# Designs tried in a protein design run: designed miniproteins, single chains. Part 101

Each design is a single chain, and the fold is of that chain. pLDDT is the mean over its residues in the fold that is shown.

## One batch from the design tools (miniprotein)

Design m3740
Fold by ESMFold2-Fast:
Structure m3740 (fold): chain A 59 residues (1-59)
Amino acid sequence: MTEQARRLLERGREALRAGDYRTAAEYADFAGVYASVAGDEKLLAEAKELSREARERIE
């Protein structure tokens, strides 16, 4: 679960850097679900922040 959350978060960050904000938000949301199931509060917080940043850039 933790490894899957981390990989999804990395993919989301890549999408954010590429300007693909919808894809970044989707990866961040999936990473958040996996982090929550794993009980990784730090990774969950990072996923929530990435989702927020991506969504702020979606018109």
Scores: mean pLDDT 81

Design m3741
Fold by ESMFold2-Fast:
Structure m3741 (fold): chain A 72 residues (1-72)
Amino acid sequence: SLLKEAEELFKKALEAAKKGKAEEALELAKKAAELAKEYAIAEDPSLAAEYEAGAEQNKELAEKVAEAVKKE
């Protein structure tokens, strides 16, 4: 399912971040956010706007995490 794929990608993103692979972590996190958004919209289209906003916030958060990892 899309939700499980998103979860696996997010887990891989965290592992990449721990290894200092900031670019890989960011890419995986963005892909996970897109899949999670697709899953949410498919399950309940009436919530599409809310989930779309959430997905955008998750992308921004992933970018901030990747930037922090580069400095630490």
Scores: mean pLDDT 70

Design m3742
Fold by ESMFold2-Fast:
Structure m3742 (fold): chain A 60 residues (1-60)
Amino acid sequence: SDALREAKELEKEFRENIDDEKKVKEITEKLKEVGAKLGISDENVEEGVKKIKEAVERER
């Protein structure tokens, strides 16, 4: 489950860098690469990223 561990670390990094547009784009692309290894479509990764952004925004 190296891909699953990598996905969790990338999600954490995404949450920590949510205000950095360049970093958010970089991490999203890495999440898509890891998602492909886990059988997750790019569309589902984008949806997951959107939900994380909405959750962080609601906590502000």
Scores: mean pLDDT 80

Design m3743
Fold by ESMFold2-Fast:
Structure m3743 (fold): chain A 77 residues (1-77)
Amino acid sequence: GAELGRRGEELGRAGEGEEGAEAAAEGANAAAALGTLEAEISAGVALTALGSYVAAGEPALGAELAGRLAEEGAREA
């Protein structure tokens, strides 16, 4: 949830400038918005993936993946 969201933001900022930070923040906000335990777990996985993509230099793809995983978590909840 919120803790993993903050880690995603940190990784985004450490990775690549403005775009990385923006994508990580967007993923963190999406995770925080879901509000259930199952959704938080799915969002946490998504934010970890986002951080990994930012570190690899693909922050936009990370943000897209984070959004999809968060959406799937919400459907399951």
Scores: mean pLDDT 56

Design m3744
Fold by ESMFold2-Fast:
Order: structure tokens, then C-alpha cells, then sequence
Structure m3744 (fold): chain A 77 residues (1-77)
């Protein structure tokens, strides 16, 4: 079964994914900032944003997809 650390990563992934899909950019930035101290949490948060961007693009929401990609690039820099 998943460790407590792995469960925290899964939770961070879904929290960031949900914030991204809602267009809650401030919430997504807050999650990324909290995650920066832990490489596993940061990777999970970035993955959540990447999936949110892909879903938005697939749904035809090009503006949301572009904003999420910009946030992802900012966070990876």
C-alpha cells in the first residue's frame, strides 16, 4: 500500500488538478509554494497542473489551457 508520504503526493496532485480546472490560479500558486520544500510534493503539484492544462485543451478551453501552461512554466523556472 502507499506510504503516508506517497499519499500526501497523491493528495497534492488532485488538489492542484482541481484548482487548475476551476481556474483558481491563486490556489494553485499557493499549493506550488507549499510544495517547494519537498521535491516529491512539487513534482506531484506540477503533474496536477500539467494534467489540468491537457484537460482544458481537450475541452476546447484554450484560454484556461494557456494560463495553466504559463503557470507551469513559471513554477518550473
Amino acid sequence: MLSEEELAEVETFFRTLAAGLRGDFEGARAILEEARADPGLLEAALAGLAVAAAIAESAGDEELAARLRALLEEAEA
Scores: mean pLDDT 84

Design m3745
Fold by ESMFold2-Fast:
Structure m3745 (fold): chain A 112 residues (1-112)
Amino acid sequence: MKKLRVELEVKVIKDGKVIDEWRGVAETPEEARSLAREAMRKAFEALDKGADEVVITARIYEDGELVAELKITIKDGRVEMELRFKRPTLSDEAAELVGAILEGVAEALAER
């Protein structure tokens, strides 16, 4: 069985400075979906409280190797998403983990 891990980081920015940071870890698709949904909720809460920008970075590891990175930037009513593959192809397990993160993001957006 391949060892999968997601490391997720949320940075809250105001006046060009990081004013808050949150981190989480997931090792299953269900945990990754829940973690991504919680990260998005925290991002919107920070923006509602007067933050200028929130940057969410999710790093997907397979057997200790970084295989994909998802970056979400929320600023000025705009959500930008960038998915970078560190390998030419993902395993089915890594692809499922990426899909779970995207599902968690979509669930949080539907709650707005």
Scores: mean pLDDT 85

Design m3746
Fold by ESMFold2-Fast:
Structure m3746 (fold): chain A 89 residues (1-89)
Amino acid sequence: MLEEAEKRIEELRKKTQEEVKKLYDSAVDTYRQGREEAERLRKEKGLTEQQVQDLIDSARAEAQSLIDKADEVYKKGMEEIEKLREEAK
């Protein structure tokens, strides 16, 4: 039934969007927290500019990993949606 396929597609779209949003939100939070921690340690512990930059770069790399996961989740979700559409023909 076409209506059942459309409901499945919409549910999968919603699930994919929610997972992608969570990963992007986590990436933003990871980078923000890493920058805030680096600045705090610079002020409290007298970290060198290089040590501060290394912490920021680590947070950026972690955030990028989460963004890459979000892109993969989105791609797989879209591929599954397309497969469901083809099966409903």
Scores: mean pLDDT 83

Design m3747
Fold by ESMFold2-Fast:
Structure m3747 (fold): chain A 132 residues (1-132)
Amino acid sequence: APIDLWIEAMKGNKAAQYALLGAVYLREGKYDEAIKWFEKAIEIDPNNATAYNLLGEAYFKKGEYDKAIEYYQKAIDIDPNNATAYLNLGEAYLKKGDYEKAIEYFEKAIQINPDNVRAKKLLEEAKKKLEE
């Protein structure tokens, strides 16, 4: 029915607007405000992989690496081709000193997006930390 499609489109637009507002607060360093808006986006659209990835970034910026990992993992569970979520997951494990997991996730990010210079540099850093 046209009404059902309109309601779903309006929900998607509202979720996207809340995620965008969260991203603005994230860039301003207002992490708790960013979290609030990403949580509102997820309430409307629980399959929004981008909102979960950004929620993980907000927790990462707060130094809450275990929470960041949980939300990045949810983003990947929804969208297994999300190269950005794999990159972010690798960075979180790198911060925790789990270099083997960091390498695994950076390699996955590069497999999905081979032109990602940041992922390649972080992969080299993680490999150096293992001191072969």
Scores: mean pLDDT 88

Design m3748
Fold by ESMFold2-Fast:
Structure m3748 (fold): chain A 89 residues (1-89)
Amino acid sequence: AEEEKKKAEELIEQALEALRKGDYETAVKLAEEAVKYARKAYEQSGDKEFLARALNVLSMALLASGKIEEAIETNREAAKLYGEASKEK
């Protein structure tokens, strides 16, 4: 869980840096890998908020790349996870 989460956090930071630099193709690739590791961390820990954060970053990268429909779909998944996390308190 911790190793997968740490890997996802590092990839999220790299994706955000790529977005800041205008390298949208690299940002999408890094964000997709971040989601992959965040899903593995979720399977071990149940941390829905962390998975939602990774999906939010992917949505931002997809939107910046002009993949609007994919960005909306990804954002909906993130919103659902945030809603479910709020009910588990």
Scores: mean pLDDT 84

Design m3749
Fold by ESMFold2-Fast:
Structure m3749 (fold): chain A 75 residues (1-75)
Amino acid sequence: SMEEIAKAIQEVVSKLTPEELEKLRKIYEEAQTQDEESARKLAVEALDFLIEKAKEKNMPEEYIKLIEEAKKLVE
């Protein structure tokens, strides 16, 4: 399941525009400067962003479900 989640995330990331990648990068950089609780909240924000973009780009439902599963594990 973890390997499948990682593959789903990678597939969605590969479809992001440069502007969308920059948004994701900024969330990642901010998470590196925060405590564990705040970093977890930022991870949830990043996963929500990936779910939104996967839906906008009409990506397979299987990828969306795997990222939603990842969000439940992080929350």
Scores: mean pLDDT 83

Design m3751
Fold by ESMFold2-Fast:
Structure m3751 (fold): chain A 107 residues (1-107)
Amino acid sequence: MPPGANRLTRPLSDEEVAELIEQLKDEDPDVRFMAALKLGASGDPRAIEPLIEVLENDEDDRVRAAAAYALGLIGGERAREALERYLEENPEASEIVKEAIEEALRL
């Protein structure tokens, strides 16, 4: 399988992750939403901390839901623990964020 596998995407560099993290702080919630999904699609565990910050601090429920789903796509103990912790600390969180977390925890 080696020669065909070389056509797959490379891991994100620290610079690429940093650029997407900057987009997670954009004034436009559509830009933040897209950045969260791109980080999730990357599967790069270096994106976990920035996505956790968005999940906990973003004022837009759609962006928070995207961050939760992205954390599920990346996976790993850190992402799972952050999602579980958010539900424990935020029982009053909106339905769409809770549903996104439940979906993420099933991935």
Scores: mean pLDDT 79

Design m3752
Fold by ESMFold2-Fast:
Structure m3752 (fold): chain A 80 residues (1-80)
Amino acid sequence: SLEEMRRIFEEIRELSRKALEAVQAGDLDTAREYRREISRLVDKLVELYERAPPEHIPEFERLLREVSDLQREVDAALDA
């Protein structure tokens, strides 16, 4: 559903913020745990996208692009 998609997106956004804060604090193990949780939520979001009715596709595509950007930011921070 659109509501479930938005809920998962907000959870990914929050976990991404926490991952970046953990990296800044030097807690790389915690940051990697958040990254793994983000990956699980992204998989669920992609599954919802594959089942989405046509009217929801544009919103899913916008959110998936933002999620991709967040994942790149977390990965870059962990690789620095």
Scores: mean pLDDT 86

Design m3753
Fold by ESMFold2-Fast:
Order: structure tokens, then C-alpha cells, then sequence
Structure m3753 (fold): chain A 60 residues (1-60)
């Protein structure tokens, strides 16, 4: 199945994961880029990481 289309915020986080790598992207960095709380950024990052993992599994 195709991954669900990301929200604008999720798309930004997904782009960061794809460009900078999963290990380089932290909840704090996401919070700073989006102007949101670290807790909200952590939730977005978890969803974006799941989407990135699905993309990577397809590419492997």
C-alpha cells in the first residue's frame, strides 16, 4: 500500500529525514525549524520516521 500523504508539517520532517539522515534529525531540531514544542516535534518525528522506514524498505 502507498504511504498516506503527509501533512505540510510531516512533509517538512520527512524531507529532513530523507536529506540529512534519520540519525541527524532530533525532536529539538524539528521543534526549532517548525516553531513548535519538542513534544509535538517528537510525535511528528515518530510518524515521519515510520514513513521514511517504509520508503527505505521499498528501496532496499
Amino acid sequence: ALPPRPTPREAVVLSLLMTEGADAVSPRAVAERLGISVATASRLLRRARAMAAAIEAHRA
Scores: mean pLDDT 71

Design m3754
Fold by ESMFold2-Fast:
Structure m3754 (fold): chain A 98 residues (1-98)
Amino acid sequence: TEEYAKQVEALGREGARALRAAGDHSLADAVENAAKGAADRMRQDPSSAPQELYAFGLFLQMASDRAATDPRHAAAADRLRALGEKAFELAEQYERES
């Protein structure tokens, strides 16, 4: 569980970094807060991990779609989509290992 919580935090930091580089500080803060909340809930209830990973993946996909509405943020949107796919992969991996 701690390994997966750290992975969620890492995905959140990478997404926020890409958004801040693009100038979208508000969405970057939202991504970091979502990652922290998911990681904290996974640590408190390990059985929530697959649901939290899946929910975070969906959040990153929605954040990607929002970022994509500004052409200046296209690179950040692409990065968020890839990070969302990684979150789904982690959810599947957790289910296979648990």
Scores: mean pLDDT 86

Design m3755
Fold by ESMFold2-Fast:
Structure m3755 (fold): chain A 69 residues (1-69)
Amino acid sequence: MLDEEKARELIERLLDELLPDASEERKEALKEEALRMVKALASTGLVDVEENLEKLVELAVQVALLGLS
């Protein structure tokens, strides 16, 4: 089962590293978008989410950044 709290923590850390000067509103929008993507991937059952959580978070954050430009 997806650990949503752990996924959210990883997303927050990555966004703080990539966008340290971004507004809180933008960071929150990016967190929610990335979390939605991680949840969608988890729901397919095609990937071991627990084993690949960090990589899924990295991918989701990158996609969110491209979509929210």
Scores: mean pLDDT 76

Design m3756
Fold by ESMFold2-Fast:
Structure m3756 (fold): chain A 80 residues (1-80)
Amino acid sequence: SNEEEAKKLIEEAKELLKEGKYKEAAELAYEAVKLASESLPVTKYTAYILRSIGILLDAELTGKYKEAAEELIELAEEIL
């Protein structure tokens, strides 16, 4: 299920965070947010996706991928 796959991606993102692979962790956490939000009403789905894109774009500009990964993991867990 999308919920089980999102949970798997969250755990993989957490492992990448422990390894200091912050950009890869943020990218996987974003995929987890997408999967977790797919069953939500379209307005909530769109809001979560746009917020997640904003988090990733801010990290691209600032280099703060650790913070982005942590925030995206929290967001995916909040949706689940």
Scores: mean pLDDT 90

Design m3757
Fold by ESMFold2-Fast:
Structure m3757 (fold): chain A 71 residues (1-71)
Amino acid sequence: SEELDREIGIALLRMAYALAKQAIKNGADPEEVLEEARRIAEKIVETFGNDPAVREESERLLKELEEEIKK
């Protein structure tokens, strides 16, 4: 199901974002974490056939992570 695949993709992106944010709070290099999160997000988007909803969520979450790093 394309809908189920989309839901899984979005869930994986949200999990990756949560783990990235936690790593930064635990003292990981924010720039390194951001680059790794981008790589993981790109792979997830590719895996789910570049679904627009998955891509939009990826862009939103990466932007939120970038803004969190600036604070």
Scores: mean pLDDT 82

Design m3758
Fold by ESMFold2-Fast:
Order: C-alpha cells, then structure tokens, then sequence
Structure m3758 (fold): chain A 77 residues (1-77)
C-alpha cells in the first residue's frame, strides 16, 4: 500500500515540476503555471494510484503521468 502511494506522489511531483517549468519557459505567468502544476499533481496522483492498484507496471504509470502532464500543458498554451 504505502509503496504505491509513495510512487504516485513521486510521479505527481515530477509531472507537476515538468509542467511548471515548461509553462514558465513558454512565457506563461507564475500564477497560471502554478495552478496548472497543482492540477497536474492532483490528476497524476489519482490516476497513477488507480493504475498501480489495478496491477499496471510502474513504467505504464510513468507513461500515463507524462501523458497527463502534456495534456494539461497543452490546455494552458
């Protein structure tokens, strides 16, 4: 249990940082970038934890986290 939650938090944090930095590099303001990063962390955490509970691999969970990050970044741009 705890290991799946830990991985979900790690992937959520990584995805959020990636979105935040990408948006800042694209000239998006800090407030908007931060809001997008928070949405990314929440969505990634929930979906990754669900996938891991369904028996999906950490690699599959990471790929989904990256997909969600890209989707949210695209919504802001």
Amino acid sequence: MAEKERLARELASEAAKRVYQRLLDAGIDETTANAAAVRTAKRVYERVLQLLNEGKSPEEARAEAERIADEIADEVV
Scores: mean pLDDT 84

Design m3759
Fold by ESMFold2-Fast:
Structure m3759 (fold): chain A 65 residues (1-65)
Amino acid sequence: MEIDMAIAEIAVAVLKTIGALKSYEVKDGEISVELSKDNPELAKEAKKILEKVSKETGLKITIYE
């Protein structure tokens, strides 16, 4: 759904801005993220947030470490 994708994209953009993600890509209704290796604790929390967003929205979010 459009609103679910918008929520997920906002979450990913915020996590990128705070340095939790190295990169992300949105394609064909799927989101792929690469976690930052600079702060393992922040990356761990980002992974939990993204897993929860994926579960609640039903969107496929692929997380690379």
Scores: mean pLDDT 79

Design m3760
Fold by ESMFold2-Fast:
Structure m3760 (fold): chain A 69 residues (1-69)
Amino acid sequence: LEEKIKRLEEEIEELRRLREELERELREMRERGEPERKLAVLETAIGLVEAAIDFLEEQLRRLKEELKK
């Protein structure tokens, strides 16, 4: 159980780093005046990564509750 928690925490951290990179790209694209279509694609990608993080964080929370029992 503890090993699963560690693996899940690592996966969440990697996804958070990816989200930060995508958010930086989005800010730079906005500053460059890139067309809305390109911004929308990156915003969609960020949303998918955030959804994945939320899902894994919920799983992590449940596993940590099991470990405490």
Scores: mean pLDDT 82

Design m3761
Fold by ESMFold2-Fast:
Structure m3761 (fold): chain A 74 residues (1-74)
Amino acid sequence: MENAAKGYEYFKQGKYEEAIKHFDEAIKANPNYYKAYYYKGLAYLKLKKFEEAREYFKKALELDPSYEEAKELL
């Protein structure tokens, strides 16, 4: 999905707020896309918004409980 790919590129550039916007578009297109919730959580973590980050990691795990990367961050 193009929006998720763009979100990840902004994330790699340290543009976390822009990354979040693109992950939001990815979630709107597919609300079950657990990886978009995970990367949105990582972007909030980089912005030191720990409560928001935790909520999105939890949502990623609710959609896919086997997603190991999200478990490590809870």
Scores: mean pLDDT 78

Design m3763
Fold by ESMFold2-Fast:
Structure m3763 (fold): chain A 62 residues (1-62)
Amino acid sequence: SSETVTVEAEGEDEEEALRNMDRLLEEVARATGGTVTVTSRRLERLPDGRWRAVATAVVTRP
């Protein structure tokens, strides 16, 4: 079975936001024991000067 998840993370710069997002995706994979396939990613600059990374992924469980 497969399910779609959305993960969001923020950072001071693009690299930190992406790293925080990758950490959350790794946690989803570890917690589910499944395969995480990222289908879309986007970065946006926030009004306060921080960055937000957003990923949509499909999680396929064994």
Scores: mean pLDDT 85

Design m3764
Fold by ESMFold2-Fast:
Structure m3764 (fold): chain A 73 residues (1-73)
Amino acid sequence: AEKKKKEVKEKGEKILKEDLAVVPEEAKEDLEKAGKLLTEAFVAKLEGNEEKAKELYEKAKELGEKAAEKAAK
């Protein structure tokens, strides 16, 4: 269980770093935060905490939408 949680976090961080390389600086901060929250949501789900996973996912969605608005300018 712990090993799987670490793998999810490490993979999420690597993917996020690669994806952020092509994003405008203005949107990077919000997208980075959204990616971290998504990774935490997956970890919470693996721990069996569905409520926490849902809360973290909703926060990530809000930040992702905000970043999309900044990138559209």
Scores: mean pLDDT 71

Design m3765
Fold by ESMFold2-Fast:
Parts: C-alpha cells; structure tokens; sequence
Structure m3765 (fold): chain A 84 residues (1-84)
C-alpha cells in the first residue's frame, strides 16, 4: 500500500508539472496513472479527485479553451498541497 501510494504521488506530481508547462496530453496520462495507483493503494477518495481533474483537463484540451485549461491547472496546483 505505501509503495503504491508513493508511486501515485510521483505520478500526480508529474501530471501537475506537465499541466503547468501546458502539456495537457502528458498531464492526462500521468493523472490517469496516479488515479489508478491511488485506487490500488486503497485511497478511492483521492483517486476520484484525480479522475475529476483529469476529465476537466481533457475537456479543456478538446475545446482548445485556454481559460478552462488555466483553471484546471490551478485546481491541480491547489490539490498538490492537500495530497502531499
């Protein structure tokens, strides 16, 4: 459990870094991995938050909406403080 949670946190951090750099596709891939690792670690509430943020990023990427992408990135940045 602890090892899976640590891997989830690293994947989440990579997702946040990619989102802040504007690489939304890489961010989504890392967030999907983080959610799966948190779920496997027995942290379904954290996994649900990561999946919801990933969905919002996917919608922003598909729409080409810079304001929606900026909001999603800000929510990810805030979530890092609470997850770590």
Amino acid sequence: AAALRAEGARAFARGVAAALAGDLEAALAHLDRAAALYEAAGEPAIAAVVRELGKRLAEALAAGDREAADRAAAELDAAVVEAL
Scores: mean pLDDT 73

Design m3766
Fold by ESMFold2-Fast:
Structure m3766 (fold): chain A 59 residues (1-59)
Amino acid sequence: ASPVETAVAVAEARELLARTREISEEATKLAQQALDAAENGDVATAGRLAREARKVAGL
């Protein structure tokens, strides 16, 4: 992925992690996996995991 796409994915995953921490342990775990994927440049996996985390958290 491009540096811009990677930076956006990382920022989105960090925000999601902060939000899910107050709502659901399962969603927090998924958000953490999304952040790890984004930091490794796997934007597609990060996006998928972030969507799942939002769904689990009811966001």
Scores: mean pLDDT 81

Design m3767
Fold by ESMFold2-Fast:
Structure m3767 (fold): chain A 60 residues (1-60)
Amino acid sequence: SDEEKEKREKELKELEEERDAFIARAKAIVAENSSSDTIKKVEEELLKFNKERNERLKEL
């Protein structure tokens, strides 16, 4: 239904905001501690976040 489409569009926007928040958080962490270990952990978390995000998007 059209209502379900509108709900999905809203959820997509919320997912975009969550992604932006995650990136901002990751940048803040690296700015506080730019060690190779911290950067690697942030990159691994980003890959996991993107994988989970893609699975959620497939359900919409």
Scores: mean pLDDT 82

Design m3768
Fold by ESMFold2-Fast:
Structure m3768 (fold): chain A 61 residues (1-61)
Amino acid sequence: SAAAERERLAERVERNGLAGILEAGTLSEEQARAYAREARELVLQGRYDEAQRVVVRGILS
């Protein structure tokens, strides 16, 4: 279903976003997880461009 596909995308965005933010090394693990969770929620809302911007903001922090 479209809902299940969106949920799988949200899980992938959270996982990959967290990994990218942690690799950048500027934020604490708690802050990195907060950005990753925000991006996940935006994906679940269909706000894909905003989700990408949140991950990029975390990486560039």
Scores: mean pLDDT 88

Design m3769
Fold by ESMFold2-Fast:
Structure m3769 (fold): chain A 63 residues (1-63)
Amino acid sequence: SVAARLAAAEAAFRAHAAELSPEDRAVLEFLLAQARRALAAGDEALATSLIDGVEALLAEARA
């Protein structure tokens, strides 16, 4: 589910927060907050797009 993907993305962000630049951390916090709002509003398409962005940024930052 989109909610499960968001929970997994939030867990991954917390696990790797110390490895992130302050700039990447701020962007990820913003995207996660927007994904939570989108999901709460029932906008699963927007929530999915934002979660995809979080996952991509986390993967890039850890490479």
Scores: mean pLDDT 86

Design m3770
Fold by ESMFold2-Fast:
Structure m3770 (fold): chain A 67 residues (1-67)
Amino acid sequence: ELLERAEELIERGTPEDLRRAAELALELARQGRVEEAVELLRRAIEVAEDLETLLALIGALLRVLGE
C-alpha cells in the first residue's frame, strides 16, 4: 500500500528515503488522496535535515496543493 510504504520511508529519514516518500505522496494525490499526501509531506518536512531535501519536499507539497 502506498501510504504504508511512504510512512516506512519517512521513519527511515534519509534524503533518498524522504525523496521517495515525496514521490509516493504525489502518487496518492494523483489518486485523489490529497489529505493523506499533504500529511505525509508535512511529516517528511519535519524530518528533513538538509536544505536540498527540504526544498524538494516543499516543492512536492506546493504541487499537491495546486500552487
Scores: mean pLDDT 84

Design m3771
Fold by ESMFold2-Fast:
Structure m3771 (fold): chain A 70 residues (1-70)
Amino acid sequence: DAEERAREYAARAVEALRAGDVETARRYLARAIAALEGAPEEEALALLETASPEELLAAAEALVKLAEAK
């Protein structure tokens, strides 16, 4: 289930951000987006290249909420 995988990756991104590991968070969020969109992880990662930690956290929380709302 793509939504379950995306939720799991997005949750891990939130945990990484809370730990101060922005690069790990960016990679998990890219995997979450790739799972939802069926896109390559590298393309999703490129979308997040310029995102701040605050923007990454907001996006990860939004993905967790989106996956739960099915």
Scores: mean pLDDT 77

Design m3772
Fold by ESMFold2-Fast:
Structure m3772 (fold): chain A 72 residues (1-72)
Amino acid sequence: MAEEHIKRGKEAEKAGNYQEAADHYSLAAQIYHNEGKLDKAAEYFRQAADAYRKAGNTELASELERKADELA
């Protein structure tokens, strides 16, 4: 469920585990996208992109920002 991934993402982010946080936010965004909740999908793709950028993964961050822009 998307909400469980959001919770795990927030806990990982508090711990400074930005890669893990980004992975969870990305999964939540994919679940919302599959449910047709495009605004929430865009929100969590942006959240994942921010976390990937903090983890030093700028390529994946840019990819997810592009996905979010296409949905909102």
Scores: mean pLDDT 86

Design m3773
Fold by ESMFold2-Fast:
Structure m3773 (fold): chain A 94 residues (1-94)
Amino acid sequence: MKVAVVVVQVEADSPEAGRLAAEKIIEAMKSTPGVLEVRVRMEEVDGGYRVIAVGLFDSLEAAKKAAEKIKEAMLSVPGVTRVEVDVGEVDLPA
């Protein structure tokens, strides 16, 4: 079946900013109707933190809504230095 995927990469200058970014990404994805799964990973990088999140959605429209919410949420997090959000479709085995 076809599912929509949102991939988020955020760079933060502190653990607190990284944690807050991760929390807001999770909330934005989980609050979007059509969400199937959310996975988030936070890693320490030279000079800060990177948050990597992947969301699976039942439609491309749901994925686009989640991506928009995430972009807006990231503007409200002090210490976020880079935001990258990609939306696509993948075929999953049954």
Scores: mean pLDDT 82

Design m3774
Fold by ESMFold2-Fast:
Structure m3774 (fold): chain A 60 residues (1-60)
Amino acid sequence: MIVRAIEDFEAKKEDELSLKKGDILEVLEVVDHEFLRVKNLKTGEEGLVPKRYLELIEKV
């Protein structure tokens, strides 16, 4: 599943990933109702991001 960041997000915890608006990410895991574990396809970095900062582009 491919998602896009709709807003900038700044990581506040060590397991979180900072995002820039327009970043394209692969969803690796649905952690809970609020957080996804994602991989930034440009940088290769992984981390947790709140779902509210992401929009679905492609469901595989």
Scores: mean pLDDT 82

Design m3775
Fold by ESMFold2-Fast:
Order: C-alpha cells, then sequence, then structure tokens
Structure m3775 (fold): chain A 99 residues (1-99)
C-alpha cells in the first residue's frame, strides 16, 4: 500500500495516492507515514482542512518523533512561501500542541 501510494503521488495521480495511503492506514493505523502522506496529498489536492487533520493525526501517534515533526514543519514553511498563510498558521498551531 505505501509503495503504491508513493508511486501514485510521484506521478501526480492524487486520487490513486489517496486510495493507497487510506488502505495503508486501514491495514496499520499506527503507521504515522501513511497519515503524513495523506496530509501531503490532500495539500496538493487543495483540501487544506483534511491536510491539517491528517498531519495532526500523524504527530499525535508519536509526539516524540522528530522525523514527523520536521516533515510537518517543512510543509508549513512551504505553504507560507506559496502564500497559503492560513494553512501554514494552522499547521504551526498543530506542531505547538503536539511538541
Amino acid sequence: HMKEGLEARRQGNLDEAIKHFEAAIEADPNNYKGWLHLGFVYYEAGNYDKAVEYFEKALKLDPNNPVAHLAVAVQATVAKQEGNYEFAEKLRKVLDKTL
């Protein structure tokens, strides 16, 4: 599931990526990487509220995971650079709550 989702996302097939990452978290709900990648794909699809929800889920699964926190922090920075200040602010608040 994760491999197929990553390949679909790399090719820009966002709907396929979502299906594979949803299957990955259904098979292993503790797989923070699946939740992270759902966040990334929903951001790319323009569904910012879903992206925030999935990033928050990933961070809450392992609040001491520096890789997950760094990934979300980078995404917040990218969003801000792209002019999506509202989304970036929501992600920063999620990071502050889970750190």
Scores: mean pLDDT 81

